# Designed miniproteins, single chains, continued (4), part 87

Each design is a single chain, and the fold is of that chain. pLDDT is the mean over its residues in the fold that is shown.

## One batch from the design tools (miniprotein)

Design m15009
Fold by ESMFold2-Fast:
Structure m15009 (fold): chain A 84 residues (1-84)
Amino acid sequence: TEEKKKKIEEEVKRAIEGILDAYKAMGIPAEIEVEIKVEGNEADIDVKASSEETAAIVEIELQGIAAAMEANYGVKVTIKVSVK
């Protein structure tokens, strides 16, 4: 359980850092806040983005990794993305 939580947190963190690095390379300011809760076979990911455009990109990226996490770790992933 703790190992699954750590792996999920690391994958989400890498995805978010990748998005932020891409925005930085383009000279676009962006902020992303993420909260992850993993209990048993369920993972809840709550994301707050600085803009609607950033939120849309984060949702697309996290949907991809959510599918991979469900396949690899046998968890059900729920993603919520909002603008702060």
Scores: mean pLDDT 79

Design m15010
Fold by ESMFold2-Fast:
Structure m15010 (fold): chain A 66 residues (1-66)
Amino acid sequence: SEELKEIAEEAVRILKEKGFKPTDENVKIAAIEALKRKYGSLRGITQEEVNAVAEEAKKLIEEEEK
């Protein structure tokens, strides 16, 4: 989904902004923050959504590192 990719790109930006290493834990924290920025005032966030965004963000990071 294009929306999933956009949220994952926001999660990657959050990691860079905070200077965090892209560990599994840090990526999940960034995914939660990205989802809250997008939906936090509209609806609850599910663990399934956090996992999906985290996985997509990891793929984006891997792509950048080559």
Scores: mean pLDDT 78

Design m15011
Fold by ESMFold2-Fast:
Structure m15011 (fold): chain A 97 residues (1-97)
Amino acid sequence: MELEEKMREIAEEVRETGDVEKGAEKMKKLGEEAGDEETGELYALLLKARYEGVTEEKLEELLDKAIEVALKRGEEYPLEELERDKAEVVAAFRKRL
């Protein structure tokens, strides 16, 4: 989608400038303007995770947004399976700590 291409352009800009907060704000705004706020929020969280690192709390927030985006797009995933995968990823992260 054109939206995903524009999100990638913002990520490239952040790579050059280092302005993660501005990039995240642009991604959220772009999603809102496209009528796909969840995708904008997901990309902003991914951007912050890449540059600021990932805590368990941030990982859960990221996975919750990924589930919201998948459900909104009508992805052929049962919600129960998505929640199970989320729990496994969080558990693996906890074991790493």
Scores: mean pLDDT 71

Design m15012
Fold by ESMFold2-Fast:
Structure m15012 (fold): chain A 75 residues (1-75)
Amino acid sequence: ARDAVAQLYLNQGAYWLKKGREALEKGDYETAIKYYEKAIESFENAIYHATGDLRQQAENLLEEAKKGLEEAKKK
């Protein structure tokens, strides 16, 4: 139940993270910012519901999303 909810948020966050990276690669920095912010929200929700290895995975992905957001904002 709880881990299933965490996995749903992880999958959602991964989707937005991919979209953010694609937008960043295309030079669409404003769109990249929006997608990275969505990814961050999804990974924060995943962390709230996750335990153990799944929580660590969510925390690592959250850090990647935050770095992507920082890169997009500097352009």
Scores: mean pLDDT 86

Design m15013
Fold by ESMFold2-Fast:
Structure m15013 (fold): chain A 83 residues (1-83)
Amino acid sequence: SALREAVEAIVEAAERVLPASFRPYLERLREGVLAHEDDPAVQAAVREALAAIEAAPDDADTVAEAVGRLHAAVLRAERAAAA
């Protein structure tokens, strides 16, 4: 699916520019996005993160910020599902 391809692109970009210590975090982020792939807010957050990374793919600060915003959206979806 387009969403799964977008998440893969986000994770690949993050693995390239962020420290290797982030790898377990990125794997959990991938799992969290896929668990909530039908949530419109998660879908929007993935599109926004991909667009930000595509605009500055080699800027570690931009990539970290985009990944952080996507993670926040996933955490909101997880809390909503748990309620």
Scores: mean pLDDT 85

Design m15014
Fold by ESMFold2-Fast:
Formats: sequence, structure tokens, C-alpha cells
Structure m15014 (fold): chain A 103 residues (1-103)
Amino acid sequence: SRREKILRLIGLVLRGIGLLLDAERLEKEAEEALKAGDYEKAKELLEELLKLLEEAIKVLEEAIRLARELELEEMLKRLEEMLEEAKRRKEEAEKRLKELEEK
């Protein structure tokens, strides 16, 4: 039903936001580790960050599908913006991790 899809969408949105907030914390911790020269800790944090961002992307893609089915145009636009941001953050984390592995 439409009601069940709306409740599922709300749950996915809240989960996506939570994952992105956790990712922001890990990004800050990784940046601090890099500044401190703790490359081993930075690598571990970036690996954890990548897993969270991959999960956030999956959750947001499912939320986008539901928002599109429900014709919730404003929510769809916000979710698409969040997905693009999550993908950019993932690419940046992958790039940083690769640079650390080459040392």
C-alpha cells in the first residue's frame, strides 16, 4: 500500500542520514590521523568510511526508487543530491586510500 511504502521510505531516509553522519565523523577522524602522520590509523578509518558510504549509497538508491514510485518530487530531488554527494565522498576516500597504499 501507499502508506506502507511511505513508512518504508521514511525509515530509509533516516537510515541514510544516520550513515552519512557516521561517515562525516570518520572523515574528520581520518583527516586528523593524516595530519598527525598516523597513516595506519588513517587507512583503517578510510576503509571503515568506504564501507559506510557504500551502505549509504545502497540505502539512498532504494529510497530514490520509492520516492519516484510515490511521486514525491521534492524528496526525490533531495535524495538525488544526497546520493551524488555520497558518491563524491566515496571517490575522495578511495583516492586517499590508494595514495596511502602507494607509500
Scores: mean pLDDT 90

Design m15015
Fold by ESMFold2-Fast:
Structure m15015 (fold): chain A 87 residues (1-87)
Amino acid sequence: SSFVEEVERIFVEAYVRIQDGADVDAVYARALARLEALLARASPAEAQEMLETFEKGYEDIKPHLSEEAQAAFERLLAAMRAAAEAL
């Protein structure tokens, strides 16, 4: 699925930029915006495919996130679950 590949790419790019010394808050804000835009274009079936990859990516970056950023990602996770349940 191209949606799964885009989710994975967004998380990998964020992780690589953090390793390269980029501003953590700016990188994660950009990643969140890209994931939100992707979900907005997803069908329920595509949202279901994205969900597992998103959960895995979120767990990998979670230790590096502020409390506010975690809350934003958790809201997106809830939105993705709701979109997938519309199947």
Scores: mean pLDDT 82

Design m15016
Fold by ESMFold2-Fast:
Structure m15016 (fold): chain A 88 residues (1-88)
Amino acid sequence: DAAREALRAAIARLREFVAKLEAGEPVDPQELLDTLDTVKAAAEALGRPDLVAAVDATKDVISSSDATPKSTAAALRALIALAEAALA
């Protein structure tokens, strides 16, 4: 299933962003947003409105003026856990 494959690839990319944020390495904001859009598109194709809402909530957290690498990594980790549950 193309949607499940796209979601698995996006999860792997989000894990890399989390690792970079936790290591204090720079993350390209546009690549992060593009990856979140991939998760949202896959979630819509899989009929997972909870995961769609979680992507939107994650975008709100990371676009906040008080966002930190730590808060961004935490939001991405929560999204990864929900996305992995969608593939189980």
Scores: mean pLDDT 86

Design m15017
Fold by ESMFold2-Fast:
Structure m15017 (fold): chain A 71 residues (1-71)
Amino acid sequence: DRRAALLAALRREIQARADELARVGQQLLELRKQAEQQGPEVQRQADELEAEFERLQEELERLVEELRRLE
């Protein structure tokens, strides 16, 4: 079943993105704490990671919407 295979693939991708988002979120929290004590380079790294976190969130939301459309 082509649809079942696509649904399984989307669910796996959603889980992988959710796991990645959790890891990036944890790294961002740690980096933000360091940024309070460090110079602008660490603050820039935190801002970059925050942008990545937001992109991953948007990607996850799109995948969930695709899954919903197929169900």
Scores: mean pLDDT 82

Design m15018
Fold by ESMFold2-Fast:
Structure m15018 (fold): chain A 69 residues (1-69)
Amino acid sequence: SLEDAIAFLKEIADEIEREVLRRYLAGEISPEEAGELFRRKMKERVMEEFGLSEEEAEEAVRRVLEESG
């Protein structure tokens, strides 16, 4: 379900963030590229795990990144 996909993304977010931050600190990518890479890796992981389409995966990632008011 979408809820299971969102929960999965929340659990792996720190792992993905550490990988992206490592590349950024090494001077391999810009801050803008780091944000794009983070979203891309999150999307790829949820597509692989849950068989979501690219559009569904983008929605799941968007919902995880939404600010809680």
Scores: mean pLDDT 80

Design m15019
Fold by ESMFold2-Fast:
Structure m15019 (fold): chain A 89 residues (1-89)
Amino acid sequence: GALELAREALEAAERALRAVEEGDVTAAVGSVLRVIGYEEDLRLYYPEADPRVRRAVELALEAARAALRGDLERARELLAEAREVLEGV
């Protein structure tokens, strides 16, 4: 369901951050593309999803993009916020 897609998006964003920290840019890009795919699936198949689920996926995508740009501190902040939002669901 929508919550499962959000969890997968968050896990993919965390993998993107880890890949960047390890210097594996190819793995980081692959993980970012997965987050994009989960965000698209959420919009297409769950348009009426809980706003907190949607917000968590948006934050996960922002975190993955921040990590890919090398802004690791911002990526960690966004991931922490995404986790907190999902825990509220």
Scores: mean pLDDT 89

Design m15020
Fold by ESMFold2-Fast:
Structure m15020 (fold): chain A 83 residues (1-83)
Amino acid sequence: SLEKEIQEDIAAFIAAVEAAGGRASFTYSPDPKALEEFLKKLAEKEKELAARPGELRVEVSAESEKGHVSSLYLDARVPPPAP
């Protein structure tokens, strides 16, 4: 299911951030279109975070067929190496 795919991808991303010594949090609203767009942006941002430590934010908003807007965001922070 889409929800399971999202949970697995988010869990993998959070685990990667934590392995790098960072922290991550995720919040979402149930909207299939917003979830699909979020996954696309998550994959892109995961590559960016892996390349360098820093603060990373992924945000997606999408409109449903009923005209409702849903937003999703993930905040991740990987501190620079401590001396």
Scores: mean pLDDT 60

Design m15021
Fold by ESMFold2-Fast:
Structure m15021 (fold): chain A 97 residues (1-97)
Amino acid sequence: NELLDKGREAYQNKDYDKAIEYYDKAIEELKGKDEDAVAQALIERGKAYFKKKDYDKAIKDYEKAIEEAKKSKNESLSEVLIEKAKKNIEEAEKKKK
């Protein structure tokens, strides 16, 4: 997915605002078509929010990623994405304290 790749590139360049914009567009395009890709984009957007210290938005994206991953028919990938999102929620919650 070109938008997801552009989001990742912006994230690596530490342009978290641009990364979020690309992830927003990727999520919009993928919604209802690929639950695993939506879950992954949500995790990656959540990480960008985390870097901006917007922990509440990061947690919301990780929670949405778990919901989207649970809709997936790919059990192995879904389990990995859910585990990553849960770990990221725990990390963000620690930063809020």
Scores: mean pLDDT 87

Design m15022
Fold by ESMFold2-Fast:
Structure m15022 (fold): chain A 61 residues (1-61)
Amino acid sequence: SRQASREEMLAEAEAALERMESYSPEEQETAIRLVRAIADSTGDPRLREIAAEMERVAAAK
């Protein structure tokens, strides 16, 4: 799709989650903010779950 599909958004969010431990605190905050904004705009429960997991990873450092 020329526009981001749900599958593309989920794949990008999951990739960001996998990269969380390699991110700086500022990069983690930016990634969390972007994924949460997409989750809030789409209402997708899986994206909300990924955003929450990203927040848990950031809090564990």
Scores: mean pLDDT 79

Design m15023
Fold by ESMFold2-Fast:
Structure m15023 (fold): chain A 109 residues (1-109)
Amino acid sequence: AVEVLEVVSDTLGKVLEAMGVKEGGTIRFTKEKVEEALKQVDVSPEEKENILRLAELVDGRTASLTRDEEGRPLVLIHVPESVLDEAEAVARAIPSTKEVRRVKSFLIL
């Protein structure tokens, strides 16, 4: 099992869609790809700064886009254990973030 952050955020969901990720899809969450996607999404400077910092912390680990039980955009981000506390704090600092949870990933294959 790998540590994963589940982030409920409309803006982060739109960023993954701009990166070419569809519902159920996965991508490497790199700072370079996120920076390009942010050019296509109207975001506040604070949202942009925190989303870019999150991408830097996860260092190209896998991110997936899905929906929670309420149909809200849900982003699952694989996070290195060494930066998990900082990544959670940064994810919570994204203004559009409604919920952040740590979960064990079952998507190892």
Scores: mean pLDDT 82

Design m15024
Fold by ESMFold2-Fast:
Structure m15024 (fold): chain A 83 residues (1-83)
Amino acid sequence: EKEELIKKAEEYLKKGVDYLNEAGKAIRQGKPKEEILSLLDKAIEYFEKARKYAEEAGNQELVNEADIGIALALIMKVEVEKS
């Protein structure tokens, strides 16, 4: 059912955003690099799951939102690795 796939995509997208927010908080608090990278890896994992369900649902808007989330997390990983 497309509605169930959309719901799963939205739930995983929310989890990805939550991990991105937690990573941002960890950066502001000066947490260890390894802890921040772990949170960013979790964000990417959930955005990839969201993307898969969005693709299966044929919802391009949710695919795009997941792709933006993945891109943001990857940029943050690069910046954290540089520090």
Scores: mean pLDDT 90

Design m15025
Fold by ESMFold2-Fast:
Structure m15025 (fold): chain A 57 residues (1-57)
Amino acid sequence: STVIRVAAHDLGVSVGTVSAAVRAARGLPFEEAARLIAERLGISVEQARSLLRALGL
């Protein structure tokens, strides 16, 4: 996904790291997914919400 690749570059982490965080959050309610992604990537919950919306999740 282009969104995952761009997010990885902007956050200074690997594509695999972003993909793993998104995969771990799959099936969770939106706010729980955002919190999990924020914790795993070391970003704000607001940034995680923006990433989820960009992914269409």
Scores: mean pLDDT 83

Design m15026
Fold by ESMFold2-Fast:
Structure m15026 (fold): chain A 81 residues (1-81)
Amino acid sequence: MEAPSDEELEKEYQEALEYLEELRKSGMPESEYELLKFQLEQVYALSKKIADEKLSAAQQKALNAELQAQLAARRQELAAR
C-alpha cells in the first residue's frame, strides 16, 4: 500500500502530459510531441501493470532496465537516419 498508488501514478502521468502540452504550445513539432506522448503512455501502462500484477522489486527493476535499453536503441535509430 505504501508503494506508489494508482492515484500517484495517474498524477505523475497527468503532470507529464501537461508539461508536454506546454512544450507543444511553445512550438514543438507535432511528430516530436506524438513520440514523447507515446513514450509517456508506455511508461504509465508498464507502471500500472507492475502494480496490478504485484511484481517484485527485482522484476520491476529488470523491466525498467529493459524499457530504458529499448528507448536508447530507438533514439540511436532516429539519429542514424
Scores: mean pLDDT 71

Design m15027
Fold by ESMFold2-Fast:
Structure m15027 (fold): chain A 85 residues (1-85)
Amino acid sequence: MSELDKYLEELKKARNELTSDEEIDKVQEILSEIARDMIEKGITREQALKKADEMAEKYGLSEKARRLVKASLPLVFEEVERIKK
């Protein structure tokens, strides 16, 4: 499986711990935008972490969803690094 497929499987597992599918969709949107900005705009991991926190606050995510974003960011970073190689 690709690294993206593994990442999506980990998101599916975390989904069982959240009460809202809409909140999962917002998490995926944040992570997709961060990955895109890292690939297309070359933002740093530090900038990506800051942007993810800002987007989570803007979307009004629960503490569980914010933890999911933070847990998923390392996987996004690995996938971006693999693509840039």
Scores: mean pLDDT 74

Design m15028
Fold by ESMFold2-Fast:
Structure m15028 (fold): chain A 56 residues (1-56)
Amino acid sequence: SAADEVRAALSDAQRRALGEMGGVSADEAVRLVAESAAKRGVLDEVIAALQALFAA
């Protein structure tokens, strides 16, 4: 699933940080980002952007 792809691309700490940024749980943040990105057909681009964000 899209959520599994986002989850696999991020570490546990990065998933927690994503949740904190959104004011939701880590799992909910991953689900919301994945659903939005998949609906727009930009899942790979969003995953790359998140990896770049957490590498900075």
Scores: mean pLDDT 83

Design m15029
Fold by ESMFold2-Fast:
Structure m15029 (fold): chain A 85 residues (1-85)
Amino acid sequence: LSELERNAAELTIAFIELTVDIEKGKEKILALLKKRGIEVSEEELEEIVEKALKTVKEHRDEMLAELSKSDLPEAKRIKAELLKA
């Protein structure tokens, strides 16, 4: 996998994690932003979370399809959690 493909998968995993475990999803998003040198306030993070949750609701099937293509352990875990819940 290219670095770009890995980063895209990590972002998709973080967004879907918000629907399974909102606190863990927030931590993943914050970590990805920090990795890219982006600092956000708590208010900005909440806005990002709300926008991400709307995106997941509108594109849930497409995001699940992307998780199914990923060989990352986290992608397999989050897909299993969604199917279980």
Scores: mean pLDDT 74

Design m15030
Fold by ESMFold2-Fast:
Structure m15030 (fold): chain A 85 residues (1-85)
Amino acid sequence: MQKASDTLDAARQRLDDTIQDGIENTRTLGKAEESVQQVLDTARDAAATARKAIGDGVMATTMEQIFLGDGRDAAQQIRDIAAQK
């Protein structure tokens, strides 16, 4: 139980850090496509980590959808920032 929570917290932190870096790099360096790819890859890894840590069932599916959804939303935000230039 505790190991799964620690694993999910680590996955969440990696995704949040990747999103923050992606937004910053897009605003400062204009690296939107690279940032989008990194965010989507990190979200996919976080979703896979949640599936492995929790196993089967509604909770695993919910966490997977949250990570994938956050990744998609962040990717869209990065694209929107790039479109403003």
Scores: mean pLDDT 80

Design m15031
Fold by ESMFold2-Fast:
Structure m15031 (fold): chain A 70 residues (1-70)
Amino acid sequence: EMEKLKKEAEEVIKEAERMLEVVTDPRHKRLLQAAITQIKTAIENDSPAHIIKMQIRVAKGLLEGVKEQL
């Protein structure tokens, strides 16, 4: 359901924003900011559920990778 996807997207955005506060690597900052922007843009443009799911998965993968390097 779209409501579940929007809630999941909001939580992923919040996590990425929290990570932006602690990461010092400019590459990680760029990747996290890009992921946040892509999810927000997909929701704002009322993108299909499968596109929003893809953006969420990409962002989650980036968050895991960044956390592993901290």
Scores: mean pLDDT 81

Design m15032
Fold by ESMFold2-Fast:
Structure m15032 (fold): chain A 70 residues (1-70)
Amino acid sequence: SFSSLNEAQLAAVEALRAAIAAAPDDFEGLARTVLRLAPHLAGLSDAQLREVLAALPEAHQETLLRLLER
């Protein structure tokens, strides 16, 4: 569970999970989803980001980390 995340951050994480589940190989679509959710995801601390990454499929963790570290 993401006890440290606010409601908007939780909704953003669930939207990322839904996007990955709907189109696992659509990394361009994932990038667009991250850009749309950026105001909520940019507020994550390093510890919160690690918690979010650990809850996502490993194949997508590196892509998400790259998109959020900018």
Scores: mean pLDDT 72

Design m15033
Fold by ESMFold2-Fast:
Structure m15033 (fold): chain A 89 residues (1-89)
Amino acid sequence: SMEEILERIEEKIEELKEKVENGEITTDEGVDLLAQEIARLLGDDSELLGRLLQAIAETKKESEKNGDSVGELFEKIRERIREIIEEMS
């Protein structure tokens, strides 16, 4: 279900945030891995996938301009993804 997909995305965000904060991967690697997981979970839902990938890219750009922390970046991504999925469900 879409709720199960959202829960898996949110779990992946927390996992990747921790790995970036621990220095295991870079912020760019973390965002790329999140995009890959979303693409894997959504399969052939090209419209929703496109919207989520665009939202991630826009949020990353905004967070870089604002000087956000890793935690603030991933929290903003999580909130934006939730909003989009809730609008489409």
Scores: mean pLDDT 86

Design m15034
Fold by ESMFold2-Fast:
Structure m15034 (fold): chain A 75 residues (1-75)
Amino acid sequence: SEERRRLEEEQRRRLEEGKKSGEVEEKIKKLEEYNRLSNKLYEEGKIKESMEYGAKALAAAVEAVSLRLEEEKKR
């Protein structure tokens, strides 16, 4: 029943992916929030603060991509 073991391993992997999806979603939400703040601050003429939130948005995007790449490597 090696086929049964492979199915169980695949199911466990998918459950782990589900947990990691929550982390990716959290990073994406932070990315969206920082982008909104950056755009709002830019419209208000607060260019320095806008750039700071833009940098935070980029950092969140990099973290989300890194998590997705780690998930792909385990597949």
Scores: mean pLDDT 75

Design m15035
Fold by ESMFold2-Fast:
Structure m15035 (fold): chain A 86 residues (1-86)
Amino acid sequence: MFDVDEVLKLAEELGKGVVIFSFPKKVIVRTEDKEFAEYLEKNFSAREPIKLEVVVGTGPAPKGTKAVRAAGPAKKRLEEYKKQLE
């Protein structure tokens, strides 16, 4: 089961930066930490029909993003990402 709040809480507890971009049928979780990304891919899955994608990197919000949340050091960029949705 994929729980956005659980992923964000885990990232805060581990001090890792995570940004979650929500789409109608897809969730993208972005982190700069490759090992954390691998952990998320193994331990979290979205419920059908929603797809989960875990990506390593930085950059702008993906086109078509409807909502964004962030945890850890990535919270400082949350307002920047929100402006990209307007």
Scores: mean pLDDT 77

Design m15036
Fold by ESMFold2-Fast:
Structure m15036 (fold): chain A 92 residues (1-92)
Amino acid sequence: SAVEREAEEMLRRLEEEDKRIQEQADLIRANLDDAEKMAALQAQMAPTLELIRRLVEAAAAGEEATERFLAEYYGVSVEAARLVLERLREEG
């Protein structure tokens, strides 16, 4: 279905974001003594940190607000976002 295809695309993008965050975290640990590299890495992480902040705000507002935020952010239906969240809970 269209909902299942949107959910699969969202999951793929989440996996890509997770890998990117891990790479950036590893680079930060390797370059803690290099102020110029640290500044560049912090700038690269700014969009991810803003996303996390907004997600935390949505989560505090409840499950329905979280579903709507993720749907808007990933450009998928609320039904697809809900399906992804259900799958992630089953995997955890």
Scores: mean pLDDT 80

Design m15037
Fold by ESMFold2-Fast:
Parts: sequence; C-alpha cells; structure tokens
Structure m15037 (fold): chain A 93 residues (1-93)
Amino acid sequence: ATPTVSDLTMTAPSPTSITVTWSVSGENIKSVKVVLRDAETGEVVDSKTITNQTSGTVTFTGLEPGKTYIRTVTATDENGNTSTSAPVTVTVK
C-alpha cells in the first residue's frame, strides 16, 4: 500500500531551532525524509533521512531568528511508493 504521512507537529523550542514530530503509516516503510526550506527563497536549509521507523522526532538547529521555514515529510516504502506531507510553515523568534 502507498505510505501515508500523518500526525505531524512542529514547534520552535528556541529562536534558532525547530522540532518536527512525524508519523507515517503503511506496509514496509523503508525511509522517511524530513526537509526544511527557507519560506522566502525555497532553498533547502537542511534535511534528515530516517530508516526503518514509522514515527519519530527530528530537531533542526542553527536557524536564523525571525525567519520563516517550510517543512515537508516524505515516506518511501520498499516498493518505491512515496507520499509527501502538505508543507507547513513555522517562524522562529
């Protein structure tokens, strides 16, 4: 079955960090990729790839205070099927 990304939260625990909590459902989930982009330029500022997990938390640090970021979460199964979350924005301040 195609993986589904669900139960996403995003918090800014400091003016320079963002914590993303993610959950994916589906059979044979191979990897989850969390990507953080600059909301103004669309440039990828950081990404993390997690393997063999269906839920987890990732923290991005060293971010610029007052800047708005966009995150996406992409799940890939062992058959090559992918599902990407809707983009979510957060401003660190």
Scores: mean pLDDT 77

Design m15038
Fold by ESMFold2-Fast:
Structure m15038 (fold): chain A 80 residues (1-80)
Amino acid sequence: GLSKEEQEELANQLLRDAEAVVERLRGRSQHPEVQELLERFMEYARKAAELLLEGKPEKALEEVKKAQEVLAEIFKRFGP
């Protein structure tokens, strides 16, 4: 299993990667609906990070999948 230190590093990296995705997509779209979807994406990313810190990687993966579904919806509705 992952050590506590490894879980903390993964949680920090997940949040950094999620924030980078949000910054990139905000720069590409002026749609207010994209901002709402990006907020939902970040909520799932933060929940996944919290679950990693709690030592629950399987539950964290479920939240990551929900974040990925929101990201897919953004690309489907608004394109790249």
Scores: mean pLDDT 83

Design m15039
Fold by ESMFold2-Fast:
Structure m15039 (fold): chain A 89 residues (1-89)
Amino acid sequence: AVEEAVELLVAGGKKIIDMAEEGESLEKLEELARETGRLIELLTGDRELAEEAERKLVEIAKEMLFEGISREEAEKKLEELAEEVRRKL
């Protein structure tokens, strides 16, 4: 269901944000983004949506690690992504 996919995205994204703040490697954050996307694909059957969600989660992780965006900015980007996913389902 739409709400289950959005909930999964938000849960995965929050975990990525938490781990990025804790100094986890980009490789592990990319693995979490990939796993989150895989679960969205399994739940929705929409590979394009899952690939876009994975890509956007990786983008947030990179912005935290390399561009120094705050947790608050990362959470805002995650909320915007969740709304985009909800609109596409």
Scores: mean pLDDT 85

Design m15040
Fold by ESMFold2-Fast:
Structure m15040 (fold): chain A 118 residues (1-118)
Amino acid sequence: EEAAEKAKEASREAGREGAKGGKKEKGGEGTAAAGVGAAGAYASSMYSKGGEVGKKAAEEAAEEGRRAAREGVKDIEKGGGAGVGGAAAALAGDMAAEYGEEGALEGAEKARELGREG
């Protein structure tokens, strides 16, 4: 339960940072792609570490990321490709839940590519 809640919060934070498009991100490289990659890696780590508990945490993280992305897109409709990070994070989590560790890695890579396009 604690792991699932933490995974959900971490995924939301990574998704929100990505969805924001890094407009006020300090670090020179705090871009949507970085946030997306972090979310995917975290979901993969939780899945691998907790077995069934980790799998459930990854699934919840994916759902939360998807929701955050949808809300972010509506507010940032004016432009900037924001929201892509959240959607990509949700995709990475979803693949982690369905295909396990291998899917998580591929999901994270695909999320990075989506972040580059947006």
Scores: mean pLDDT 51

Design m15041
Fold by ESMFold2-Fast:
Structure m15041 (fold): chain A 106 residues (1-106)
Amino acid sequence: MELTTAEDAVKAAAEYFKKAGFDVELQKVTIDGKETLIVKVSGGETGKRINEAVEKAYEAAKQGRPDEAVAALDPLFRETGDYVGKAVRYLAVAFGLIGAEVAGRP
C-alpha cells in the first residue's frame, strides 16, 4: 500500500501487527476537527505496551507535538520481530504527519 496520508500509514501498521500475531482494531478519532485513525492491538504484555505507546503518541500528536509523538513510539523498537518494527515505523510516519498538521507545519 502506497503511503499518501496518515490514515494509509496507520492501515499499513495494522497489517504488520496482524502479521505479528496481534488482534487489531482500527478506530476513527477526531483531532482538531479532522478525522483520522488510531490502532489498538491485543496480545498480552506486548500488546499492552504497544497500546500505551500509541496512546502517548496520539496525545502528543493531538497537541501538535510531532517530535514527542514519534519519540513515544521509540520503546517499541526494542520489541522482537521484523513485523512489529515495520508497524512501529508506519505509526511514526502517521503520528508525525498528524502532529505536524495540528502544529500548522507544512
Scores: mean pLDDT 75

Design m15042
Fold by ESMFold2-Fast:
Structure m15042 (fold): chain A 116 residues (1-116)
Amino acid sequence: SSEIEQAQKELEQALDDLLEAARANDYDAFLDALQRFNAALSKFLSLQPPTDLTVELLERSFLRLLEALRELKEQGASPKIISLLETESLRLLEDLKQYSKDEKRLEELEKLLEEV
């Protein structure tokens, strides 16, 4: 539906803004962007989009957060930002477990999170 398509675009934009604020090491901008990302994610999920689309978007969001975490840890970024991104990555993984039946893929994603 057009509402799901709009919510997807808003979620993708909110994630872009979140990662930009994290990489800028701007804690206040990061907190605002994190609130917007969580609101956009809740809205998207509340629309009950097709399971395959939900799994694809949650997995892409999770992988993008992990890449940012790896970069930020290597650069010695703010521990507060790193901790909040780790918490958000765990929340996305738990959401993925609710929608995905691919146990092998979920185990691979858990291992990736443990390695960052």
Scores: mean pLDDT 90

